# Designs tried in a protein design run: designed miniproteins, single chains, continued (5). Part 18

Each design is a single chain, and the fold is of that chain. pLDDT is the mean over its residues in the fold that is shown.

## One batch from the design tools (miniprotein)

Design m16598
Fold by ESMFold2-Fast:
Structure m16598 (fold): chain A 70 residues (1-70)
Amino acid sequence: TDEAIQRIARILAESADPETAARLAVKVSNAILNGNFEEAKKLVEDSTALTPEAKEEILRIIDEYERKAA
């Protein structure tokens, strides 16, 4: 559970400006912890600060976590 969030935060830190990455990590983590996976995915997809590769990897992690939570 927390490991998925940590992996997302790491990818964000590698892909975007540190401050932008930290803000997005908080929003995505809160959405995931509240079970709002659609909001988490939307936050990632709508971000202009992320590379296509970073978006794909983060979305994959969210999908994996959602599948395990079901």
Scores: mean pLDDT 79

Design m16599
Fold by ESMFold2-Fast:
Structure m16599 (fold): chain A 69 residues (1-69)
Amino acid sequence: DQEILDEIMKHTPLSAAEIAGLWLLAVASTPDFSGSEEEIFQRFLELLRERGVSQEALDLLEKMYEKKK
């Protein structure tokens, strides 16, 4: 989602290309299970955390995802 991507860019030192790559990696790595959109999103948050995104930024993104639902 473009709105979530824009918020990630505001709150992290990661480039748009890096963020897009992590999202694609999250999608590509879930085929081992029948992953829901929630499972893909949680994997994406974990990848962002591993790349140094703060807990405060992750909490904000999770709230944005809840608003989108």
Scores: mean pLDDT 68

Design m16600
Fold by ESMFold2-Fast:
Structure m16600 (fold): chain A 100 residues (1-100)
Amino acid sequence: SSEEKKIIGEIADIVRETFLEVEEAVRNNASEEELQKIFDEATEKLLELLKKLSKEEQEKVLKDIKEEFEKFAETMKELYPDKAALVQKLLDEFLKKLEE
């Protein structure tokens, strides 16, 4: 539906904005606590939007988010290899929270 398409678009925007904010924070040598806050805020927003979708659309959107996470993690590994393990840990925890 047009309403579901709008929600999916809002989810995509939040994911993209979150990745940009995380990259900026990592570039500025932010603490693990600061990075965790970015992911926690994104988790709250995404869970509210996901609940408005049907189960079938939720599964499709979560699959798309997971693919975007994998791409982002690889980019972060190339740009910030010293921070890669921390970013991967936080991304894995973030994805797990969304799948609950």
Scores: mean pLDDT 86

Design m16601
Fold by ESMFold2-Fast:
Structure m16601 (fold): chain A 71 residues (1-71)
Amino acid sequence: EADAEAQAMEDFVRQADEETILRFARSGLEAAKDVPEARELYEKAIEAVKEGNRDEFAQLLAEAVRVHHAA
């Protein structure tokens, strides 16, 4: 389910290095070129990391993955 996938993504973000999560988000942004809604969420997630807000990053990344997988 999308909810379970979102939770797994949040757990990943909490445990992974900042470099690893940024690399994942940038890879997702590149892969989501054909899904504008997911691309915008990945861009917002990257911006949240720049602001030091890891919780917001996790939520935005999970939503981006959910939207991307639903496309």
Scores: mean pLDDT 73

Design m16602
Fold by ESMFold2-Fast:
Structure m16602 (fold): chain A 58 residues (1-58)
Amino acid sequence: SADDLQRLIEQLRQETARQIAHYRETLPPDVAEENIALLQKETDRLIAELERRREEAE
């Protein structure tokens, strides 16, 4: 359902934000920023797929 997909998108955004904070806290700055860039690209792709599925479920 569209509501379930929206909930998953929100959860993914929140988990990604927490992981980014964790990387910045625990990794050297250069390594953190590289890992954050990769994580952000992957998350953006997954969210785009979920958004498309949500629109189709309307």
Scores: mean pLDDT 85

Design m16603
Fold by ESMFold2-Fast:
Structure m16603 (fold): chain A 80 residues (1-80)
Amino acid sequence: GLEAAREALAAVPGTLATAQSGGAVAALMKDAAAGEEAARRAREAGGDAIKSAAAVPAGAGSVAIASSHAPTAADAAVPW
């Protein structure tokens, strides 16, 4: 589940960095399109183990986050 989601994030063209903390994995992406693709692949690879996957704008790029738990404040604290 979560490990597959992390691998999917890392495999997306335009992934600049990945991080994992507890039940969440995240990737810093080069642009919004790469972030949306990363969130989609992470959800597909993680299946039912992923409860939330989304890409959010971050300056010129985006952050794709996938979580195995209901969304929590801890998921936002993933180190970059």
Scores: mean pLDDT 72

Design m16604
Fold by ESMFold2-Fast:
Structure m16604 (fold): chain A 96 residues (1-96)
Amino acid sequence: SLAEMQALAEEAERLGREAVELALEVMKVDPSLVPRAIGLALAGIGAEAGARYALAHGQRAQTPEQQQQALQQVQQSVRDARRALEDARRLLEEAK
């Protein structure tokens, strides 16, 4: 449903933003980890952008197949955002 896609897109955006915030924290604590932190920040930004793109396509879907493809893409963005957040948390632990 469109409501389900909206909720998933909001979750992906929240998780992606949290990943970016933790990556920025890593860069402040340990400069040697900056390249890895930049990669994680980009992953978080990418997941957020992907979710917005997929939601927009879901809203314009003309067929059930297009709507299902949009839903699968939003679900993938949630998984990508969660992975980026988990990786950022691990990197912050290394920085401590």
Scores: mean pLDDT 88

Design m16605
Fold by ESMFold2-Fast:
Order: C-alpha cells, then sequence, then structure tokens
Structure m16605 (fold): chain A 88 residues (1-88)
C-alpha cells in the first residue's frame, strides 16, 4: 500500500482524502491518487497536492484531512464535512 510508510494518523488523513475523491466522483482515479502519495516526500506534501486537485473544495478538504491527522475529528466526520460543503 502507498500508505504503509506513514503513521496511523497520517494514514487516516490520506485515507480520508482518498474516500472524499471517490465519493465526490471527481474523475480522479485511484492510480492518480496513489502516484501523488508515492511521489510526495511527506504526508503534508501529499495532503497539499491532493487538496489542490479539488479546486473550490481544496481548502475544505485540506482542513478536514489535517483535522483527522491531528486527531480532532474522525475519518467519517471529515468525509461528511466535505460532502456537505460540496452540496452548495
Amino acid sequence: SPLSRFSVGERLALGAAYLIAEKLKTGVTKEEIDRIIQEATSADEAIDRLAAKFGELGDVIREAVQDVRDGKISLEEAVNKVIEAAKK
């Protein structure tokens, strides 16, 4: 798994970005997301690069994913937060 090199919190955070991309049907493939994660030198870089692909939702995704990494919210709460933002 491209996530195997990261800590538990970082894996949850990057996993949230993955699920958000799939649930929003952004057209971004799992292969593209895997490449971003593999090419990134850190979890911070991976999060930034993933968020940048979502345009208007990028800031919400970055915030939600960072909150998961910091243990402030659950993976489920992060995904729901972004889905609610996308409804506007």
Scores: mean pLDDT 77

Design m16606
Fold by ESMFold2-Fast:
Formats: C-alpha cells, sequence, structure tokens
Structure m16606 (fold): chain A 100 residues (1-100)
C-alpha cells in the first residue's frame, strides 16, 4: 500500500528528528508509531482489517508520535508526552491481539 509506505517513511523521519533533538520520549513514540504502522500493514495483508482502517490507524499513530515530540521539545510538557507514548503502547497491544 503506497500510502502506508509513505506514512512509515514519515515516521522514520520523525524518529531521526527526535534523535537529533535529543528527545528520548519523542524517540520512543516515533519507534512505537513505526511498529504500529508495520502491524497495520500485516493486519491488512492477513485480511483482518480494511485498507481504509489500516491507513487510519497509521495516520493516528504518526500524529500521536508527532504530538508527543512537540510536547516534550516545544511545550516542555513531559507528562503529556509520556501519556501519548503510553497510548501508542496500548494501540500496539490491540493490533497484536488482532493478529494472534
Amino acid sequence: MEELEALRREAEELLEEARRLGSKIGEAAAELAIEIIELAERALEEGVISEEEAVAIAREALEIAREALRKETEEKDIAGAVGLTLRLIGEKLDLELLLK
């Protein structure tokens, strides 16, 4: 799926930006977004979710990761950044359960 490939590349770019900024929470959030996008791709390939659902999941994960990086680096809201990262962990676990 071309859209999912583009979203994964954006998540990889976000990870590089987080590392460059020294954002440990942003780095963790970006890594989780990449993992969620990869799980959404697998769920689509296995026929568990639709293409529209896979793209929606990927976009939401990427946006949450961007917001986590922004909260840590621009707003200096560490608690908010951690909360968004924990939300990504929950979304990853939900997708893993769908594939098992």
Scores: mean pLDDT 88

Design m16607
Fold by ESMFold2-Fast:
Structure m16607 (fold): chain A 67 residues (1-67)
Amino acid sequence: MLPSEEELEKRRKALSPETQALRQVAKAFNEKGLEEAKKLYEELKSRGADPRAIEVVERFIKEVEKG
């Protein structure tokens, strides 16, 4: 059986904000490309996400743009 939504939320909280944000953005980049990754970055900023999470995501995007 699939775990309940409450159990899934507890598992998500076990990841650091930086790790969670980076995983989401990296997945979007790998599946849909740089434009989708930038969209998620803007959504994180709009939501008032943790500043360290925003910094890690911004660094990832800058490295991808240089490569």
Scores: mean pLDDT 73

Design m16608
Fold by ESMFold2-Fast:
Parts: C-alpha cells; sequence; structure tokens
Structure m16608 (fold): chain A 108 residues (1-108)
C-alpha cells in the first residue's frame, strides 16, 4: 500500500540518519552531522504524512501529542549528558524536529 511505502521510506531515512549520527559522534565529522540532519528531516516529513493519514480521532491526536511531549521532556537531561558538541547539536536538531511534528499534529 501507499502507507507501507511511506513507512519503508521513513525507516530507510532513520537508518541512514543513525549511521551518519554514529559517524559524526565517533569522528567529530561535521559533514556526517549535516547528513544525519538531512535524513532526520526527510524522516520527519514522511512521519507527518503518515500521521495525517492514520490519525482519525481527537483521542488519537492527543495520544500522539502526549508521546511527543514525553520525548521532548527528555531533551534537557540528554543535553546535560552529552559528551561532545556534535552530540549536543544532534540532540538539539532532534528536539527541533519533534517540536515541528508536535506543531503539525496540533493542526490536525
Amino acid sequence: SELERLREEAEEHLALAREYADKAIAEGDEAALEKAKEHLEKALDLAIEILRREIRTEEERAEAIAALDAALAKAPAALAAAKSEVEKKLIEALAALLERMRAALEEL
């Protein structure tokens, strides 16, 4: 189905983001950091499209927002635990993407 294709594409971008993030953290590679961010942004765009197709009730929307709020609440502790500037930049980028997803859910 179209939804299955979107999920597979999102999973591929998340896998690439993880590979580039691991390389950026291990090597301090700023180019790998930028590639990780690019793939995270593509995964987010796909995730928002998937959510627009799957969320059918206010209750489902509220549950999705609550899950994002729980994830975002972990960001300050993750930033405090980060061992490098690359890790901090990755955490900040992920938090910004989760905020954008939350805003998109509020518009549903």
Scores: mean pLDDT 86

Design m16609
Fold by ESMFold2-Fast:
Structure m16609 (fold): chain A 90 residues (1-90)
Amino acid sequence: MHMEKKAEESLRRGVEEALKYLKEGKVDEKRYTTAYTQALASVLEGVVEAVGFGWRMPEALRRAAELAEKEGLDKIAETLRGYARRIEAL
């Protein structure tokens, strides 16, 4: 139970950090590749932490995508779901 909460907290921190990069840079993910890359990296850091707490990588990626989508980060959410599908196909 507590490890699941820590995994969720890690994913949430990644999404919050992503929002920070996009706010400091600009809103358009496509135009600001560096800000988008840093935002995505922050979410992926949260995913890696969640896996460290015992989650499977596809599960952590899908949960991160759900959290990102809730915050309006639709492109990041789509990218994360793509990663999850590719890993599950292996």
Scores: mean pLDDT 78

Design m16610
Fold by ESMFold2-Fast:
Structure m16610 (fold): chain A 58 residues (1-58)
Amino acid sequence: KEEIEKQIIELLKSAGLSEEKAREYLSRGDLAGAYLLSQGREDLAKELSKLIKEKEEL
């Protein structure tokens, strides 16, 4: 679970967020996905959805 959360944070950081903002976005549901789509990073938004699903299935 923590390893998947770390991967989500690193993915959000790669899209230009600070670690603090990435942690906030992780805790606020769809905010992270909306941010990635607003940056034109549909590839990262799809990866985020996959990681969230893996986290929920654990």
Scores: mean pLDDT 75

Design m16611
Fold by ESMFold2-Fast:
Structure m16611 (fold): chain A 113 residues (1-113)
Amino acid sequence: SMAQRDAELAERAKAMGLPVEVVRLIEEATATGDIEKAKEAMKLAAQRGDLEGVYTALIAIIGAAYRRGLPFDEAVDLALQASDEVIKELEGDPEARQVVREARQRFLADVAA
């Protein structure tokens, strides 16, 4: 049922320390390969000052890229491109833009290791 799915999603979101809306979009992105869902999750997390949420959205883009059959290097490029697009979309929100920049730097350091 929808109520059971919503309860299960709420439990997963609590375990991740993320808002239900962010987790729903992340799960949709990884399940469908739809990068726009991950970008929406990234914007919502950034507007909340949630660096871990932005980082999780970047990882979700890697998952979405793999679902589309893309290799790791192209998946990383896609995540970086999506984060640059989100930064541009957040032009009027300097605090949210900074959260995305910091998560992007951590992500890039992690994938380069």
Scores: mean pLDDT 86

Design m16612
Fold by ESMFold2-Fast:
Structure m16612 (fold): chain A 113 residues (1-113)
Amino acid sequence: SVMEKLRELAEKIKEKANEVAKLIEDPKASDAEKVAAFEELIELMVEAAKEVKELISDKELVNKFIENIVLLFESIATLMRQAGLPEAKVDALVEKFKERLKEEFPDFEIPEP
């Protein structure tokens, strides 16, 4: 069912986001490891949003899903900054996420934090 697939996608994103958050807060993890984990989460979120767009014809529901992944992204980006990662590296991840969303969802406006 579509509802079961949406639940599976949401759970997969949640699990990856929790793993990334734990890694960001780990003082033994390198900045490179933290960046790589966040890049994996970005790709997972974009691919999940693409799958939702294919499963759901309701543009409003697709937009709400995209808004939710944007809010999750902003939360992790804030955590990266609070953990002391260089501003330039976090800003590069923000731009990468925005460009990926523009490529896949050209009619979607990304809310500012």
Scores: mean pLDDT 82

Design m16613
Fold by ESMFold2-Fast:
Structure m16613 (fold): chain A 100 residues (1-100)
Amino acid sequence: SIDELIDELIEALVNNDEEKAKEVMAELRAAMRTLSEDEIMAAAKRLLDRLLENAKNIPEELLEQAMLEVLAIVAELLSPERVAEFIAYVQEVGKQVRAL
């Protein structure tokens, strides 16, 4: 499932396993290609939330790479309107994290 792949990705990132993180991210991208736009948006938001919740436990370089890969997946698979919605979500969640 998508949620199991998200869990595996977070575990790999926290364990500083760059190779495993890349493999799981590729599996997530492939799985997300089979979903509707609404399901892709929901999955991307869940992945973003999990990355930010674990940000302090993930090496900065790997966190940056994972965030950029999520944005790349969203840009590839979603309409421009849905991409704009996701970027607005990223900005809002980013403000909340920085306020802590």
Scores: mean pLDDT 84

Design m16614
Fold by ESMFold2-Fast:
Structure m16614 (fold): chain A 90 residues (1-90)
Amino acid sequence: TKELLEKIKELARKAAEALAEKDEEKAKEYIDELKELGLKAAEEGNLEAAKQAAEELKILADMAKKAKMEDVAKHAEEKAKEVEEAIEKA
């Protein structure tokens, strides 16, 4: 759905802003919300939205690595993997 894609993009933007502010706790919160939306999309058969969530999580992981926020980067990588595994099983 258009609404789901917009929500995924909005959460990704908020997570990126939290990373820029060095707010690791807030970044992880938005990353977890992105993961939940990606998992829901995969379960509902919305593979386009699920794939978008996984890609956004990978981008956030790269951003966190460049910012030297290793815990957040690892967290985002793990959440991206969870969404990718859900897509494979859908």
Scores: mean pLDDT 86

Design m16615
Fold by ESMFold2-Fast:
Structure m16615 (fold): chain A 81 residues (1-81)
Amino acid sequence: SIKSEIASLIAGEAIRAIADNDETTIEAVKLLIKAMDYLDQGNTEKAIELAKKALELARKAGNKTAEKVAEKIIELAKKKQ
């Protein structure tokens, strides 16, 4: 499922960011985890807000995987509105 794929990507990025001491990506990953939690609770507004913040941090870090994950969370949240 797309949720399982997103969870796997977030986990992989978290491990890599911690190993690389990439504080910006670590913060982006924390926001992506919270955004997914709000999405699962049906709070699409907060999910979009946090995913947009994660997207900005992912862009600053140059992390294309985190950018794609954030964009996918925003797309999924908008479809539920």
Scores: mean pLDDT 86

Design m16616
Fold by ESMFold2-Fast:
Structure m16616 (fold): chain A 88 residues (1-88)
Amino acid sequence: SPEVQKLLADVDQTAAVAREVLKEARASTDEKKKISLLTVAGLLVAALEAHLIIAERRGAPQEVIDYIRAKYEELKAEYDEVLAQFNA
């Protein structure tokens, strides 16, 4: 459906931006910049979780739900790792 195609496009874009932001956060030696990047990454991960919840509630096909869940779990794991390294 057009709605599923738009959802997957939004998920892919959000995940791509989250990966770039997390990469910049890992590379940054500026604490203030790192905090700002981690804040943005946290919001993007939350957006992926929101897309997953919406897909499940709307009864999207299992393949679509699994795809979004995989993106969410990947980016959440990377976000949690960068955050843990920053707090160490």
Scores: mean pLDDT 89

Design m16617
Fold by ESMFold2-Fast:
Structure m16617 (fold): chain A 71 residues (1-71)
Amino acid sequence: MASQQEVLDVLMGMTPENEEETRQKLLEMGFSEDDVETLISAQRTMQRLGLTPEQRRAALTELIRWLESQR
């Protein structure tokens, strides 16, 4: 099973050009389609709002923990 750190690294590497590849990687890591859309939408929104990498890492870490708690 992928670690939370591996999931975070995949999301932090997301760009507009590789969003679909990021989606496929998250599905392969065992996330549902709904969870993947939640993670990708959060990262996309934060990138568009100009949040720093540190702010995005912190927010995504908490979101990943929350989604794992719903399994």
Scores: mean pLDDT 81

Design m16618
Fold by ESMFold2-Fast:
Structure m16618 (fold): chain A 78 residues (1-78)
Amino acid sequence: SVDDIKAEIRKLVLQYVGEQIRAIGDMVQEILDLKREGKLTQEKVDALLEQLKAEQAKIEAEYDAQIAKLEAQLKAAE
């Protein structure tokens, strides 16, 4: 039903936000580990930020594709 498709879209949006928060958490943990080891440099922080950016783009592309498929189904059901 239309309501079921809308519920699936809402679930995917919440999962997307959760994965983005986890990606940020992983970067923060790596920075803290480098700081503890006395190896934290601006170059390593910059590299981690670029890795986070790439991971966030991958997550966004995955969820955008799934949401677009559901939005197409929703439009066909109207």
Scores: mean pLDDT 86

Design m16619
Fold by ESMFold2-Fast:
Structure m16619 (fold): chain A 90 residues (1-90)
Amino acid sequence: PALPAASREALRARGERILARLEAAAPAIAAYLQREEGLSPEEAEAAVAEMLARLRGLIEQALSLPPAEAAAVLDRLEAAVAETVAAARA
């Protein structure tokens, strides 16, 4: 059946887009952490790297779930990334 394979590929592509969105915002997030949280440039870079690594892990875990559960987790991750990016650019 094509549906499970098509669902998996769509979810994987979605995960890649979520990760790419956070990666594109990395400089803004680092600047936000330096400005609002008082982190050094090195601390901000480390925090962003940890955030990206954590997101990659969460996406991979989501993709191991049944499609419906994977989609629900990716919905939450997409919302969290959008909130993080919005906060960094506020």
Scores: mean pLDDT 83

Design m16620
Fold by ESMFold2-Fast:
Structure m16620 (fold): chain A 75 residues (1-75)
Amino acid sequence: EALPSVEEVQAEARAVAASTPDPESRALYERLAAAPSLLEAAEIMAKALLEKAKKEGKVDVKEAEEKIKAELAKL
């Protein structure tokens, strides 16, 4: 399979959480590190990215939503 293991995703998320000085980013990566599946991890990240894009008023929000839905459907 071309997908990384859930353990690899959790380990990477823990490493990022430990090294980030930003409390909001730390909370996000701690949540990712606790995700029990790739689908749940992808959904957490997708929602966080969409909220950030909406907050910034970026034109790519709709394109990001469609791309995220397509990727989640593959999992």
Scores: mean pLDDT 70

Design m16621
Fold by ESMFold2-Fast:
Structure m16621 (fold): chain A 63 residues (1-63)
Amino acid sequence: TEREEVIKEAEEAARRGEKAGVDESLIRQLRASAWQIRTSETYLDTLIKNARAIVEAVERAIA
């Protein structure tokens, strides 16, 4: 559940950031992080933490 929630959160934040003109590199990092969580079975806690940090960075850039 947390895995699915973080993937959705990251994908939605990437969408909103892209629409708001946030740096393409940051959006790419967020999408890559979501994909890593989707495809990985190890280091999930670390990947989730990293994804949330990037979501926060995108949200700060939008604000």
Scores: mean pLDDT 81

Design m16622
Fold by ESMFold2-Fast:
Structure m16622 (fold): chain A 67 residues (1-67)
Amino acid sequence: SAAIERGRELYATDPELRAQVERFYAENPEEIEEGIKILKELEKEGKLPDGAAVWLGMVEAYLSELP
């Protein structure tokens, strides 16, 4: 998905967005994990909005860096 890839690119190139994603996940990890499940189901159904897809790409890029 182009929108998901855009989210990954933004996370890689924008340190302010990177910090924002890190803080948001640290404060609400359970809510974000549930949100990701919902967004992935919408992606599977072809119903994922572009803005949500960008957000999913940013969060997945962050999660891929966790140990």
Scores: mean pLDDT 79

Design m16623
Fold by ESMFold2-Fast:
Structure m16623 (fold): chain A 95 residues (1-95)
Amino acid sequence: GVSISKEIEEKLKEPSEKILELLNKAVEKMKENGDTSPEALVKEIGKVAKDPEVQEKALELIRQGKALEAYKLILLHLLEKIDKEAAEIVKELEK
């Protein structure tokens, strides 16, 4: 495995904590609504990201059975809205 450098870890720390906070809030809303489907998760994250085009692309991936790809798409878009530099680091790590 590739070790993440200490500098990259520090740069990703605050954006990661913000993403986890938003995911925890989404999960709590899903529990309150009684809907824990992949579609419900994408919609709750999509409300925070406020991008209907990216949300629709993620929902299409869910309809194709590609839930992991849908989550990656919507979460990366949310990360770009929180911290563009952190999103670029994640994109480079996935190459």
Scores: mean pLDDT 77

Design m16624
Fold by ESMFold2-Fast:
Structure m16624 (fold): chain A 92 residues (1-92)
Amino acid sequence: EPRPYELPEELRKRLVEFLKSKGYSLDDTLEQVRDALAEFLEKELGINPKFVPALVSPTATVRDFLEADRVSLKTYLINLGIPEEDAEKLTT
């Protein structure tokens, strides 16, 4: 059976452990971890990897992403052209 969406805190913990398992740190930029982030989001949330390049920035770190306000992050993703359903999955 498909697993229900976890709380943002639990998803953040799982993302951190996943990235650490790939040899990344929270101080790495989203651009540096892009491929690992795409793999995590596709497997855990079903987000299409084609949207991940629009999410990543060379100046934003993994820590910045994890500390982002849920409402602000969702609005930001929608404004980047990411579908509302995928933005909601990422922020829920």
Scores: mean pLDDT 64

Design m16625
Fold by ESMFold2-Fast:
Structure m16625 (fold): chain A 67 residues (1-67)
Amino acid sequence: SEEHFELALKYIREHTNAPEEVQEELAKRAVDDAEGWKRGLKLPESHLEPLIRFFADVEIWVYERSK
């Protein structure tokens, strides 16, 4: 979980100039979304990292357009 949060946070920091507090919230949401979809669809563990990056992109997209 911590490793997944750090992965999401690193990706988000590389793809948006949002404030640090916002970056952390986006990272948390991306991990929560990825874990939820993985659990709901019974996907293998190998899908978690791609899902985290996918949902990180979604969270960044929503954030940048909500301003």
Scores: mean pLDDT 85

Design m16626
Fold by ESMFold2-Fast:
Structure m16626 (fold): chain A 109 residues (1-109)
Amino acid sequence: SKETILLLTTMYLLMTGYQVEIELAVKRGDDEKAKQAALEFIDQTIELLNKLLEHNKDNPEVQAIIQEMIAKANELKEKFKSMSGEEILKAYKEFNKWFVGKLNDIIAA
C-alpha cells in the first residue's frame, strides 16, 4: 500500500540521519550523545514498526517479519545501555544491515 511505502521510506531516512549523528558524536568522544541518538533511533523505529503492523493486519507473513524486527530492536535497546560510543556505532551499522534485509523481505511479501 502507499502507507507501507511511506513508512518504509521514513525508516530508511531515519537510519541515515541517526547514523550521521552517532558518527559525529563518536568522532567528538561524546559517548553520552552517541547513546542518546541510538536510543532515540530505536524508539522512533519501534513506533514506525507498530504503525506498519496496523497497516498490514490482513498479511500474517508481513506481521511476523515486523514482530521479529520489534523484538530485535528492543534487544538492541537494552544492549546500548552498557556500550561505549564506538561499540554503539558498530552495533548500529550491523543492526541496520540486518534491518534493510527485513525491509526487503516485507517488500517481497
Scores: mean pLDDT 89

Design m16627
Fold by ESMFold2-Fast:
Structure m16627 (fold): chain A 68 residues (1-68)
Amino acid sequence: SSVEEEIYKESVEIVRKRLEAGEPLADAMIAAANYILKKAEENKISDDKVNEILARVGKAAAELAAAL
């Protein structure tokens, strides 16, 4: 699942950049979720895998926000 891992990494990078720019965590997560959903549709990723990626990104986002 190299595609799933790349989507995860790119989504975490979106969150990191938006948090560093001073955006609220909720807004950063909405941007990441929109990116994940777009890439999942393009790559025909199942809903179960989308939910897994969203959960992983959400955890990483919370850790990033706590570190700032």
Scores: mean pLDDT 88

Design m16628
Fold by ESMFold2-Fast:
Structure m16628 (fold): chain A 62 residues (1-62)
Amino acid sequence: SREEAEEEVAKYAKEKLSGLSDEKITKAVDAILNAIAKAYEAGKSPEEIVAAAKAALDKALK
């Protein structure tokens, strides 16, 4: 479900964003939101949306 997808992404983001600067947090959040928006527009499944969000976060933190 959408709520389950949002909870999974939020949990993952909390773990990855812990202890980072405000600039890195802002960049990572923007990347997550853009990935989610694009996946929704493309008609992706909740699982694919979660995967896209996690991948965008990991890429933003490199």
Scores: mean pLDDT 79

Design m16629
Fold by ESMFold2-Fast:
Structure m16629 (fold): chain A 77 residues (1-77)
Amino acid sequence: DEVLKKMTEKEKELMKEIEELARKLRELRAQGKVTPEADQAIQEGIKKAQEYVEQGKIEEALEALKEGLRKAIELAE
């Protein structure tokens, strides 16, 4: 069952990458460097991740969140 599936090694790796990106974004926000465009990228990533979770596609959800956070860092100063 996808809902009760334990995290795979790939999913664990994605979570580590997401945590690192989120940490960098928190530092940028503390410095006032997060732009409205960066916040939009975060919201887009979260929305796509939620859509994948609803479909039981956890790996794709984590990839979507990672991409959103990466784009947000790119759009920050």
Scores: mean pLDDT 80

Design m16630
Fold by ESMFold2-Fast:
Structure m16630 (fold): chain A 69 residues (1-69)
Amino acid sequence: GDVERGGKLFAALSLSMTEGGVGPPAETLAKLFAPEEIIAGIPGTAWPSFTDRLTAAQRADLAAYLRTL
């Protein structure tokens, strides 16, 4: 995964989520959950799954970015 592309992708996704009222900071999520859990969705929460909305390459880039936080 590519950290720079993952960061840009996360910024775009965050804008979409904050318009919907769902948007804790990436740093807060990274402290509580593994990158794979953030991408797959968090059971019992309002945090959505991105698995079907992102390609495998985009998921790898996003996971690489989240690991740097």
Scores: mean pLDDT 68

Design m16631
Fold by ESMFold2-Fast:
Order: sequence, then C-alpha cells, then structure tokens
Structure m16631 (fold): chain A 69 residues (1-69)
Amino acid sequence: GREEALAYLRERMEELGVPEEEIERILALVDAAPPEQAGTVVAVMLLALGVPAEEAREIGLRVERLLRE
C-alpha cells in the first residue's frame, strides 16, 4: 500500500545518496500523484537527480506496484 511504497522509495533514495531535502520533496510529489502516474513521477524525478535511467524506471515501477496493493 501507500506506506510501503513511500518507505521503499525513501530507503532507495537514501541508498542512492539523495539529499534529505530532495527526498522529502519527491515523497510529497509522489504522495500527491494519482497511483497510475506515481511510477512516472518517481522515474522523472530520479532521472533529474542523475540516477541511471534503468534504475530510475525500476524504482518507479516498484513504487507503482506497491501503491496498487
């Protein structure tokens, strides 16, 4: 569900060395997004921070999957 999706996303961003200010911003954007768009929002935001495209996409897809559960 939502709690698991946001917790997973936080853990992945912390592992990637994303600054706390950016983590809070991205979590707020994902929380406000429709579930069907959340994966795309995650991927786009992580790409903007320099996360490799494949990894950003995989994280986004996992977040979307968790939000649908």
Scores: mean pLDDT 85

Design m16632
Fold by ESMFold2-Fast:
Structure m16632 (fold): chain A 62 residues (1-62)
Amino acid sequence: DKAKRDEAVNLLHDWSHQGKLYDEIQKEIDEKGYKTAREVIDSMKESGKQASLELQQQRQQQ
């Protein structure tokens, strides 16, 4: 599903805009492994959501 893949890519960009290191993002995605397109998309979405929550908490303490 191409639309789902595009959403996963957008999450990666949002993660970058939130100040996460590119290397850290790639490491988390790689750790989950790639078996199918759907699995890659789901992995990226979950990683992006977790990063967003952590960054939100960090900003509240600044």
Scores: mean pLDDT 55

